# Designed miniproteins, single chains, continued (3), part 86

Each design is a single chain, and the fold is of that chain. pLDDT is the mean over its residues in the fold that is shown.

## One batch from the design tools (miniprotein)

Design m10982
Fold by ESMFold2-Fast:
Structure m10982 (fold): chain A 99 residues (1-99)
Amino acid sequence: MDLIKIMIDYYHKEEFEKQVEELRKKADELSDTHPELAELYRKQAELMEKLIDTIKAAYDALLRGDIETAQKLIDEYNTLRKEIREVQKKIAELEKELS
């Protein structure tokens, strides 16, 4: 979103890492019974891992005073957040259909 949000997310990166672990575990649990849903959870975990890497890279760029690289990584962060929301929407729709 913006610089402040990336900084906040950097200090909460361990919480995001726990969420990735939880999403991968959920995908593994569903892989035999609901493979399409499992794949969506796996996709969310992959995107969240990329988000964490982007947050770390943005923070590193800021520490180096590389504002141009930091700005580019903020755009990447915003794109990843949007993609994660779309996957979450697909998960919710599919879970509703399987109910």
Scores: mean pLDDT 84

Design m10983
Fold by ESMFold2-Fast:
Structure m10983 (fold): chain A 85 residues (1-85)
Amino acid sequence: MEEARRLLEKAEELFEQGKYKEALELYIRIMEEFPDSPVAQVAPLLAAGILLKMGKKEEARRLIELWEQGDYEGVIALLREVLAE
């Protein structure tokens, strides 16, 4: 729990600095390493906000659709695809 919150705090710092891909990497880590944490439940919504800041409106839309469908693995896969660009 504490470690997941530290990753969230660091991701928020990176977002404020405009380091969007680095912030997304930390959200992926939260989702993969701490899936049962409350932070992992909000990580997809925070990641969607970052995608919008990056101008990736279609990816943000797909992420929200996957999240609403409960496709947690699909959310992670989409974020990893964005990082590979």
Scores: mean pLDDT 84

Design m10984
Fold by ESMFold2-Fast:
Structure m10984 (fold): chain A 79 residues (1-79)
Amino acid sequence: EEEKKKKEEEKAREAALKAAEKMINSLPEEKKEENKKLLEEIEELIEKIKKAIKEGKFEEAQKLAEEYKEKLDQLHFKE
């Protein structure tokens, strides 16, 4: 049986990560070059979030998701 809370959280996280990945891929080339380091940090956070969830460290995953959100805000894609 599916654990509804875990499944919903995992689904929401996966959707958010996929949306962010799509946004990153849609950035102008000049923006990518200027923010290449920031993009690498975002990719690392995505992997850390996946790992934390896989390890059952949901509190850590939530903190990483907050950092990830902060990095996305720094990219300010929709200027």
Scores: mean pLDDT 68

Design m10985
Fold by ESMFold2-Fast:
Structure m10985 (fold): chain A 78 residues (1-78)
Amino acid sequence: VDREELLERVEEAYKAGKLSEVQYRELVAFITSEKATEEQLEKVKEALDAGDYKTAVKIAIDFLIDLGIEEIKKAVFK
């Protein structure tokens, strides 16, 4: 999985109005995280390829919650 390719797909989805600003930031935070596994990145890629943006965002949020990164959580909540 290519993180740069995923970032381009997420940016295109945001520009097309398929993602809110918050959802865009969540996906970018997930994709740019050094702790995101290849399996998780592949699942997000499959969801984006299918146009299932809700599933892609859910995977990103679930990852960020499990990781316990307060800075990323703060960007999403308040």
Scores: mean pLDDT 78

Design m10986
Fold by ESMFold2-Fast:
Structure m10986 (fold): chain A 84 residues (1-84)
Amino acid sequence: DEEKKKEAYEKFLEMLEVLKKHLSDNSAVDEAIEKIKKAEENGEKIDLFELMEEMLSKLKEKNSDKEVSEAFRELLEKYKKENE
């Protein structure tokens, strides 16, 4: 459903904001946020998995592997709580 898809996008945006708090360089996260917002505004389908992979690659270029790994660990812990 389009409504549930919009809710998923909003939830993903919240998760990206949490991720930003654990990273020294947030430019790739900000780019991902912008792409999601544009997709919502235009009613376009966006592959969140591909977007996350692009973001992860860019984050690894601008942040340490340890920092990126720790940030994503925090993100996964939040995801687990939502699936309780």
Scores: mean pLDDT 74

Design m10987
Fold by ESMFold2-Fast:
Structure m10987 (fold): chain A 87 residues (1-87)
Amino acid sequence: DNIEKAEKYLKKARELLEKGEEPEKIAEALAKAYGYLTDLDEDAIKDMKEKILTYLKRNGYKKEAFEKLIKDLEEMIKERKEALKKK
């Protein structure tokens, strides 16, 4: 299930952030979570990773910037689960 995979990579991004891993690794996990949630191919996931890294860099790699992306993904996953429950 793509939603379960998105949740797995979102959890991975949180773990990487808590461990103080490189922004690139966190951005990759976030990009994969977005990719599974929105059915992106490998090239589109790579583009998403670059967009995430650009956003993080513009915000000085502050913890709040990472947390915002994680929170946005959590809300997207919740919204998609609610939409599927109604079908």
Scores: mean pLDDT 82

Design m10988
Fold by ESMFold2-Fast:
Structure m10988 (fold): chain A 65 residues (1-65)
Amino acid sequence: MSGGEAVEVLGKVYDEGLKEGKTPEEIVEELKKHEEALEAHAKGLEVSVEDVLKGAYNGASVELS
């Protein structure tokens, strides 16, 4: 998977989760189902998959606060 494809997949899951009123925990669980996209995005950012998931959790928590 390309970095661009990974960003599109993960961004869509995140945005749809927020629109559907999912919690930060539920959004992270949905993102975890997209392992190939998480690995590709983490590699592009030079961070771990865990860092990507933590960033998504923190971002969703701020959006919902």
Scores: mean pLDDT 81

Design m10989
Fold by ESMFold2-Fast:
Structure m10989 (fold): chain A 92 residues (1-92)
Amino acid sequence: MEEEVYRLAKDTLLEVIRKEKRGEITEEESVKLQEKLFLEIAEILEMKELIEGIKKRETKEVDPEKLEKLRRALKRAEEEVAREIEEERARE
């Protein structure tokens, strides 16, 4: 489960950030795409309460264990994406 979330987050974040840096999308569009990714990951982890809260723009109490797994997977994906972008820039 965590590996699936990490893979999805990494691939999507890398594409979004690369498009933003190339000027193909705005910073606002990048943020919106990242929010969509967050919702999709929450759905995969069966965090229906969190999905409903986000859709209604409300903060809801969510299972702390599932929320921690989501945060951990997203952080790992963000760090990996940052490393790949740094390596790509070093080759320019």
Scores: mean pLDDT 64

Design m10990
Fold by ESMFold2-Fast:
Structure m10990 (fold): chain A 80 residues (1-80)
Amino acid sequence: SKEEAEELVKRADEVLKEANEAFPSASLEERKKLAEIGDRLLLIKNKILEKVLNGEDPSKEELEELEEAIEELKKLIEEV
């Protein structure tokens, strides 16, 4: 649903902010992983946001992909 998409986009923004805050304390290898996973999350988030702004409902699969990317970045931040 559009409401579910908006909630996931908000969660993505929150975890991207946490990644940026963790970045200075991360090792070089951790920074590379944060950047890679963060960039992927940003692309997925922007694709879903564009659909919502155009009046399209994202698919369940697209929402699941966004949620998976959020959890992957969140897990990586916890390891920093």
Scores: mean pLDDT 84

Design m10991
Fold by ESMFold2-Fast:
Structure m10991 (fold): chain A 74 residues (1-74)
Amino acid sequence: MKEINELKKKAIELVKEIYRLMGMSDEEIERAVKLVEKRFDEIIKKMDPETAKKYLETQIENLKKGLEEVKKEI
């Protein structure tokens, strides 16, 4: 559970960075991040811990790719 929470936090931090680079305000980012966190919690609830870990690791990889793409546009 602790490892899953750490992966979730890392994914959320990447989402924040992407949204910030896209020009969202801190208030917009905070609201959007709350929705993303709720979505992750709802998805993880339906999964075994091992599957949840792999899901979050995949999301982190995809978010890292998204971050690099956004950086190219700036």
Scores: mean pLDDT 81

Design m10992
Fold by ESMFold2-Fast:
Structure m10992 (fold): chain A 101 residues (1-101)
Amino acid sequence: EVEELKQKLVEYLKSLGFSEEVAELMAELITNPRDYFPGFDEEKAREVAKDPEKALKALVEYLETGELLGEKELVPGLREGVRRRIGEEEVEKLKKEAEKL
């Protein structure tokens, strides 16, 4: 179930000390990618979302490159908007957690 994967990822990110807003936003991007990445393989995204460590790495790569699992964002500037919403301190914290994996 997509909602179960989203909740599991939210709980994982919150356990790392991220805010609920950041955790929910990041989980949404990988569990419901079709809203943002229309060419995206949803089953591949869900498989990655089952492993919260792989999900974190994929989300950090997106924040750095604008590509989620090789797919570019549908709306130009979505990544910059997400980074502004999260804040650079939280983005750096996400990157450090992903580097440990």
Scores: mean pLDDT 73

Design m10993
Fold by ESMFold2-Fast:
Formats: structure tokens, C-alpha cells, sequence
Structure m10993 (fold): chain A 68 residues (1-68)
């Protein structure tokens, strides 16, 4: 549901801000972790990871905000 998406987005934003960037492998692992709760968000994150070997904090935050 939307609440699960908001929680997942908040944790992803925090992780991105702490690291400055995430690798595609890290993003895929996070997507796998939420797939049962939000399969659409998980699929979107996996597609983002396939197109970008490294995702900056700014890019990931903008992407997540576009989905909320």
C-alpha cells in the first residue's frame, strides 16, 4: 500500500544521503526486500538499476519523489 511505499522511500532516501550514491546491485537488493509489500515500486527500482550502474543520492531522491 501507499504507507509501505512512503516508508520504503524514506529509508532509501536516508541510505542514499548517508552513502552519496548506491550501486545497481545495492538498489536491486533493496528492491527484492520490498517486492512482497510493493511489487510496483520494486519493479521500478530494478528498472532504474538496470539503466544506471551507480545512482546518485540526488537522482534516487528525485525518482522516489516522482513516485509519491
Amino acid sequence: GRTVRLVAAHELKRLAEEKGSLTSEELIALADGIEHADPELAAALKELAKKNPVISAEELIAFLESLL
Scores: mean pLDDT 77

Design m10994
Fold by ESMFold2-Fast:
Structure m10994 (fold): chain A 84 residues (1-84)
Amino acid sequence: SPIQRLLDKAAEGDALNLGRAAMAGIIFEQAGDYETAAKIYEVLAKQLPNEAEIHYLLGRTYEKLGKNDLAAKAYETALKLNPD
């Protein structure tokens, strides 16, 4: 599927594919496809673990999915990386 190809390419960790995945994640989130957005942000969080913004986006997406425990952990990670 196009989504699986996007995720596989993002998991390779190169900057171009990570940037494409970030853009796709935002588009899916704006479209209300929070499950697909969460999968994309999960790959980004693994490849860019110190980027506070990605953990914040993941937390927001989990919250929309009702996955409150996962949302809280992602927000805590974002806050520890950038408290502002």
Scores: mean pLDDT 86

Design m10995
Fold by ESMFold2-Fast:
Structure m10995 (fold): chain A 76 residues (1-76)
Amino acid sequence: MEEARKAVEKLIEAIKKGDYETALQYADEAGRAFGDPGLEAALRRIVELYKAGELTPEQAVKAVKLAFDYLEERRA
């Protein structure tokens, strides 16, 4: 969980910097560290929508946090 949380923090930082390539890398890392393919898919989709201009950086960051919190709660 801590490794996944740290990867999500780095993903958020990459989104704020507009670094799509780094954001996609940390989306994959967070999914693997969490051990849930659903999180990987959700985070990758958010980064893709951000790159396409469908989400602002603020919206992308909120979506990442929501996806992580949702799956973290369901892991119990």
Scores: mean pLDDT 79

Design m10996
Fold by ESMFold2-Fast:
Structure m10996 (fold): chain A 73 residues (1-73)
Amino acid sequence: PTEEQFEVDVEIALALIRVAVAKISGDKEGLIKTYEEAAKRLRKIADESTDPVARQRARIEAENLEKEAEKAK
């Protein structure tokens, strides 16, 4: 994998850790915000990355996190 693909994988892992921590808090508003912020970070990476595989992976995960935010509402 490219360095950009590795950076995307790391950011996805960090996003999932942040979501897990937010779930433990029991704060629904905080959980929704965590999903939205994680999705926004991945959208930014997708926009800035020149690697098409990294872009696609970041975009798909951002879309998944956005759907989870909507489900949590």
Scores: mean pLDDT 82

Design m10997
Fold by ESMFold2-Fast:
Structure m10997 (fold): chain A 100 residues (1-100)
Amino acid sequence: MAEEKAKKLKEKVEEALKESDEKAAEALVEATREAAKNPALEPTTYEMLQLLVAKGSPETVLEAAKAMKKIMEEAGTAASASLGALAERAAEWAAAELAK
């Protein structure tokens, strides 16, 4: 179940990226809400964040990363703290790119 759900989330983000980075960000935010409920999905959610960082605009990455961090902070679990920290790093990278 968890592996199949992880594959579906990955496919959803990859397909959304073909349409727009904004839709991919929306899919990633939804994946983050699922990961907040099920820590087994955190590695896949992190992979999707890295995919958005590689292919999306810095503006979209910054918005998605801020939303992810807020979701993980509201979840309040130790596991959610690690994904929140990774989202913060992505937000810092995107902010630096926008400052150029």
Scores: mean pLDDT 77

Design m10998
Fold by ESMFold2-Fast:
Structure m10998 (fold): chain A 78 residues (1-78)
Amino acid sequence: DELKKAIEEYLKEADKAVEELVKENPDMPEEQIKAVREATYFLAKQLAIAKLSDPKKVQELAKKYSAELKKLAAEAEA
């Protein structure tokens, strides 16, 4: 139950972030929007689970995907 609530909270934030990205970039291709949403949802779930299991695993996942998210943010900012 606690894990389920944590995952839902992360997914809610992820959905909000994706919605703002789409609102700011209405010309963004549907395939990109879908990819960003899936990647963000996947990260949210993995971070919630890993945080309960092993904090070091959270750092590894965050670092690996941080570069990809940073690249997407740079594309949106440009």
Scores: mean pLDDT 69

Design m10999
Fold by ESMFold2-Fast:
Structure m10999 (fold): chain A 88 residues (1-88)
Amino acid sequence: SIFLTPQQLRADKLYAEALREASEGNVERALQLADQASDLLSEVSPAQAERLREDMRRLAEEAQVDPQKRVNLYVASSIILIGAEFDE
């Protein structure tokens, strides 16, 4: 279901911060922020939490070797943050 809870909004913001850190090459910081977002999501959806961890690990590793993937992560971060602004 599409219900934006305060917990999900916090998780989305942490995930957006993780994507931005990954876009800047800060892999370890990106994974730390993704783990925090995943922990918040695990109370609502353990499956989504696990997927988020796996996706961030892959995306952060790809961003280290491909400048275009870094740009893509920056754009994704911006889209998530814009979405969070419209959803309270």
Scores: mean pLDDT 76

Design m11000
Fold by ESMFold2-Fast:
Structure m11000 (fold): chain A 67 residues (1-67)
Amino acid sequence: MSLEEAVEVIKEIAKKHGIEVDFSGMTVEEIVAAAQALIKLLEEKGLLSPEDLERLRQAIATLKTYT
């Protein structure tokens, strides 16, 4: 997964749950923090599917290789 694909996965899952995110001008570390916060928020609401959780985890793992 590329850096751009990882960012797109996070945005797609957020948008699916009514959350608009703009990562323009953010550092990779800030995007990772935002993605981790998104996981917590969706888990707390009971909205996060196992498939979406795995996709977000893969995206975060990819982003961490760039930090």
Scores: mean pLDDT 80

Design m11001
Fold by ESMFold2-Fast:
Structure m11001 (fold): chain A 69 residues (1-69)
Amino acid sequence: SREEVAEASRKAVLDAGGNQTMADRVAKAAREAESPTEAAIRVHQAVLDAGGTPEQASRVAYAAAKAAE
């Protein structure tokens, strides 16, 4: 479900050392995704827009895509 993808993405942000603001933005991006590929793209961009590193963005995007499968 969209909520499962959002929660997995939120947890992945916190596990990668991101803060609650980043987690909230990423969870919102994940809820709007219609496919695993879109989840990865939207979540990757949301992490970067929130001031995250490329490493954090890649890790969180992978978790979001997996949850969306």
Scores: mean pLDDT 84

Design m11002
Fold by ESMFold2-Fast:
Structure m11002 (fold): chain A 66 residues (1-66)
Amino acid sequence: MLKEAEDLIKKAVEELAPQLSKEEVEKLYKQMTTLARSLIAMGKEHLVPFSIELVKQSKLAEARAR
């Protein structure tokens, strides 16, 4: 489960990387990793994919609005 969550986060960050600076990529990875770890610690692993998608959509909307 932890490896699957990390792979999902890496894929989402890589998908957004062309629209972001290296600093923004690092911050996004840390944000998603922290969120996933918090959800797993609370026994809410089933919410990890949905939460990562929400963060991805929010960041994509910010990038498009610039």
Scores: mean pLDDT 77

Design m11003
Fold by ESMFold2-Fast:
Structure m11003 (fold): chain A 77 residues (1-77)
Amino acid sequence: MEEERKELAEKARRLAQEGLRSGSKELAVEAVNKLGEALSLIDGGVGGRMKGTFLNAIVAGDVDRAAQSVIGIAETL
């Protein structure tokens, strides 16, 4: 379980960094989804709430901030 969590967090971090480099909303969404999966291995409620919050931010146009937040959280996992 710890190994799977770290792998998902690293994938989320990579997708978020790539999304920032390319300006891709789609990569930012994928990064949020992967981080949500990683957090759900710790606490399903936290994973779900985080995913909802950041996907809503992306829809509202706050894509870069959502991606930066994914990177910061993923680095703590």
Scores: mean pLDDT 82

Design m11004
Fold by ESMFold2-Fast:
Structure m11004 (fold): chain A 63 residues (1-63)
Amino acid sequence: DPLERFEREAVRIILDTSLTPEEKIARLRQVYEELLKSIDDPEVKKQLEENLAKVEATLRAAA
């Protein structure tokens, strides 16, 4: 499940205290781009995009 894979990677990245918020966002975007290559369902792509945007907004607010 690409959404579960994104969630697992996002939690790992968010909890990494050695990374700045900007570095976390960059890594999250890289995970998103790689997962998009394996997804054919446009609804799943939209959900992944929305999940990325939500996590990015949270990290930017915390910076």
Scores: mean pLDDT 81

Design m11005
Fold by ESMFold2-Fast:
Structure m11005 (fold): chain A 104 residues (1-104)
Amino acid sequence: NEFEEPVAEVLKLLGVPEEKALEAARKLLEALETGDLHKIPKILKEFGVPEEMIEPAVKVLYYFFQNTKTLEEAKELAKKIKEGEIPEELNEEDRELILKKLKE
């Protein structure tokens, strides 16, 4: 799946270790394709996203998938998130948690 790389970049920003990010991205994309959305929080936890980051991470990922239809759009949105452009659709608490993680 060509979306593995941009999804892995977003996952690294959310706390997934670099060496596991691509595997985590593959499992997330599989869960989306099968409609097993309830597995997304479990996958994030398995791959090292901290407990306090799970809910904001799920929201960022849902926003990402809702707003990307092409590989080019996915790469551009991953870049924007990496640069600190967190979606306004997230509440203030979730945005602050993501921004704090990006500073680490």
Scores: mean pLDDT 76

Design m11006
Fold by ESMFold2-Fast:
Structure m11006 (fold): chain A 71 residues (1-71)
Amino acid sequence: SAAAEVAAARAALAARPTSPMAWLRLLQALDNAGETEAAARVRALLESLRGKPFDAARLREAAQQALALVD
């Protein structure tokens, strides 16, 4: 189900918060589930990080925020 894929994508992002593929999987899962508002909020979070120096700690913090937004 679409909801099961969202749950799997959330688990993947939690395990690999620095992986671009984990982020893309979550966005695709949310779009496929029709979770338009959650997908928009996750995209806005990623856009807010554009133009900032990225490091692993910042991506882990962003992943925690994204997981909270989807819950």
Scores: mean pLDDT 81

Design m11007
Fold by ESMFold2-Fast:
Structure m11007 (fold): chain A 113 residues (1-113)
Amino acid sequence: MSEEIKKALELFKELVQKALENPDMTEEEWDKMREEFLKKAEELGVSKEIIQALERMLDLLRRYLRGEITPEQAKKIIDELIEEAKKSSNPDLQEFVIEGAKLLKEAIEKLEK
């Protein structure tokens, strides 16, 4: 895994943790945090397909935190992201999505009541 991908994963992990610690975060606060995060990832030089995967994972997390999808629906979407990444010839995308998916599944399980 490249240094840029490792840094993007650490940024994603920090964002997920912040979201879990602030479940009552407003839409404006979330949008600002999401925008700042995506800009930082882009500055790291990760590929556009990894940025797109990041956007999809962030949108999934937000929908789950807002109660718009069930834990089962969220896990299915995560599994679909993993399968799509496995079809890619880009090993950085595969590793990024697999590790990001683990972080998302752990977050969902912590919030499961």
Scores: mean pLDDT 81

Design m11008
Fold by ESMFold2-Fast:
Structure m11008 (fold): chain A 109 residues (1-109)
Amino acid sequence: SSGIRELRAAEAAGDYEKVAELYTNLAKEYLDQGWVVEAINYAEKGIEYASKASPRVLAEAYLVLGRAYDAAGQKEKAIEYYKTALSIAERAGDEDLVKEAKEQLKKLE
């Protein structure tokens, strides 16, 4: 995909925030295709890089991981990751991510 070229360039530049964003976007693309295992793997990569650079991207990566586990029928893990995403998003002041995490939790609780 077009994202792989951008990912390699960001990794070569040491741009951890951009690497995290690109992995998180790959996770979303695979999840949209129903490829849950690949979505989990890319979301975990997004978390790894975002943990070094960006609380906002970290929250988004956890939100995607929650969605992937929800799609897999792993409700308890999905709730855990949505709560983690909510906590990080609230501290980052990202109102859109806070709203999304709360809406996903409301559906599962």
Scores: mean pLDDT 88

Design m11009
Fold by ESMFold2-Fast:
Structure m11009 (fold): chain A 89 residues (1-89)
Amino acid sequence: SAQEKRLLLIQVRLLAASGGILVGERALANGRFDVARQLYEDARRVLDQALEDARALLAQTTDPQLIAELQRLIQRAEELRERAEALLA
């Protein structure tokens, strides 16, 4: 379904952003500031897109299981976004 495809895309975007942050943290530990910054900026953009789509899907659904899943994804995306922003400071 269209909802399943949107949910999968949100999940994939969160996995990609999480991976980017982990690689960025490794780059920082190795003194590669420019590489880390680029990865954090990319992660922030991906997270902003995931949050927008997740909130839009949440507004369109009455399915309790999907609501619970979207709320968990939104919380995780917000935590990752705050982490990326802190690392860019």
Scores: mean pLDDT 88

Design m11010
Fold by ESMFold2-Fast:
Structure m11010 (fold): chain A 68 residues (1-68)
Amino acid sequence: MEKELEKLIEEFKKKIENSNSGERVKIFMELVEKAKKELDEKSYRKLIAEVSEILTKEELKKLKEERK
């Protein structure tokens, strides 16, 4: 299970790095909906925490440069 979650996280990270800001929301929402339907609450919580951290770190870098 964790191995599959790790692969999903890696895929998500690569998609986010290669997508523009508008596509990031769509990619995240699609992952959330899929995980919500297919995973139990514990696995879902782990996945969402990991991918949210990845997304937040990338957004935080942009905010620091834009907002200064």
Scores: mean pLDDT 71

Design m11011
Fold by ESMFold2-Fast:
Structure m11011 (fold): chain A 68 residues (1-68)
Amino acid sequence: MLSEQEQRGKANLEALAAFAESQGHTELAAALRAAWDAVLADPTDKAALARLMELTVQMVELRDAAEA
């Protein structure tokens, strides 16, 4: 089962993915979910972690731009 920290992380990621979908970025939302699943499957996979971080930064930037 997911820890409380992992559950919080998933909730935050799902919120970002839902925002991406609402803005028409369905592929980005799917990529975020896939990257999270990859990190959970192998947390030692640095490439998967880097991909998740990259996508998360892109989503935060899109959200900030939408608020401007």
Scores: mean pLDDT 76

Design m11012
Fold by ESMFold2-Fast:
Structure m11012 (fold): chain A 89 residues (1-89)
Amino acid sequence: MELSREGLRLAIEGLRAFAEGDEEKAQALGEEAERLFEQSGKGEELEKAVLEQLEKKKEEVEAAIKAGDVEAYVKVLEEAAEEALKELE
């Protein structure tokens, strides 16, 4: 699970960078996260866990999308990823 945990951590940092408007940093962190997920062979488990957490937060996701609030949307994704990480440990 080490590569999957590191991948989620980098993905969360990438989401924060994107919310801050640093698109280049977000892209670089996202690519590194994908590389770690591929090496772990557990990308599907992580995707499923994140989707389950997003379903629990669907009202917050829909509200952020409807408002066009990118920072709020990224925050919900960040929280879903943190909860998915906890469930995998």
Scores: mean pLDDT 72

Design m11013
Fold by ESMFold2-Fast:
Structure m11013 (fold): chain A 100 residues (1-100)
Amino acid sequence: SEFLKRLNEAILKDDPKEVVKLLEEHREEIDDELLIELSIQSALAYMAKAFRVAKVLDYYLLLVAEERASELSKTTKLMIPKLSEEELEEAKKAYEEALK
């Protein structure tokens, strides 16, 4: 889809503001398959040293997992990042900065 193409471009550019904007604009389209894809993209972003986007994706995944815990498949639940308290604070900061 056009949304996924734009999302992938924003991730490759390490553009957290565009990533958050696209995810919020398409919130109703976010299903289990897309959450798995976002988890993979977060891991690839860390490998590519796109740390700002990686942290934003991690925090977004945790927010969606909290909101939709009863709806998520077992596979999707396993793909949700496990963060230390320090990593969670960093991810939250990156997400809040991207919302500005």
Scores: mean pLDDT 81

Design m11014
Fold by ESMFold2-Fast:
Structure m11014 (fold): chain A 55 residues (1-55)
Amino acid sequence: SMEKIKELIKKRREEVYKVMEDGIAKGLSIRDIEKLMNETYKKLAKKLGEEVKKL
């Protein structure tokens, strides 16, 4: 369903946003924060892709 897909996308965005917030709080450089966000996005994209296939 569209609502389930929206929820999965929102959860991925929230997780990546938390990585950004943590990086800022730790005083990481923008470059390092972007790298961590990208790595988190790729990791979660694989998991969410499997969850979406079940819909």
Scores: mean pLDDT 78

Design m11015
Fold by ESMFold2-Fast:
Structure m11015 (fold): chain A 96 residues (1-96)
Amino acid sequence: MKEEAKKLLEEAIQHLNEAIEAVKSGDRDAALRHIARAAEVVQRAYELGFLTPEEYEAILEALSRAVDAVLRGDYQGAIEALNEAIEIVKEALEKV
């Protein structure tokens, strides 16, 4: 359903924004938890057919870069990767 797709993609964006706020506050553990929650929601959206394989792979690659940046203490790199993931999810949401 379009409403279900919209809800899941909006939930993913919410978790990604919470991850950005955690990065800005220096809360590494919270940032990683929010990224993990976003990945779970994105996987569910993909399994339900709301994301193409290409969209799903692009989001996961951006989230992987965000995790790596957080673990390295790369504040700017983490925010850039998270914003990239948000943009891909927003573009998918507009197609619903």
Scores: mean pLDDT 87

Design m11016
Fold by ESMFold2-Fast:
Formats: structure tokens, sequence, C-alpha cells
Structure m11016 (fold): chain A 87 residues (1-87)
């Protein structure tokens, strides 16, 4: 389920396992329907934004921002519009 994938992604991100988080993100996105992808991407963007705001290490922040850019690009490609990020 989307909830289980997001829980695993949060765990990987908190453990600083960014490459594994990226692989899980890509695999998950490839297995989902368009509707499921939209929900997943919105929730993943929110998760990355939340974690990024609590991160103080610039190297880790850079990795989180790289994942965020990929997620935002995926949203834009499917919806044809810029995603909204809430604070």
Amino acid sequence: SIDEVLEELEKLLKEKRYDEALELFKETLSQMSDEERQEFLQRFVALLTKISKEETDPEHLKKLEELLVLALDAVAQKTGKAPVIEN
C-alpha cells in the first residue's frame, strides 16, 4: 500500500539511506496507476519537505532536495502544472 511504502521511505530518509530511498521511489512510481502515483507523489513531496525543514546538515539537505526535485518533476509531467508545496 501507499502507506507502507511511505513508512519505509521515511525510515530510509531518517537513516540517511538516500540511494535506497531513490530506488524504492522509482520502483514504486513504475508500479502504480496514474491516480495512485498522484496521491503517492503529493504525500512523498510533503514528507520530503517536512524532513528537509528539520535537517541542519547541508550534505543531507542536498540529497533531500535532489529527491524533492525528482518528485516535483514527476508531478509536473503527469498533471501538466506546477505542484503546490504547503508549509
Scores: mean pLDDT 78

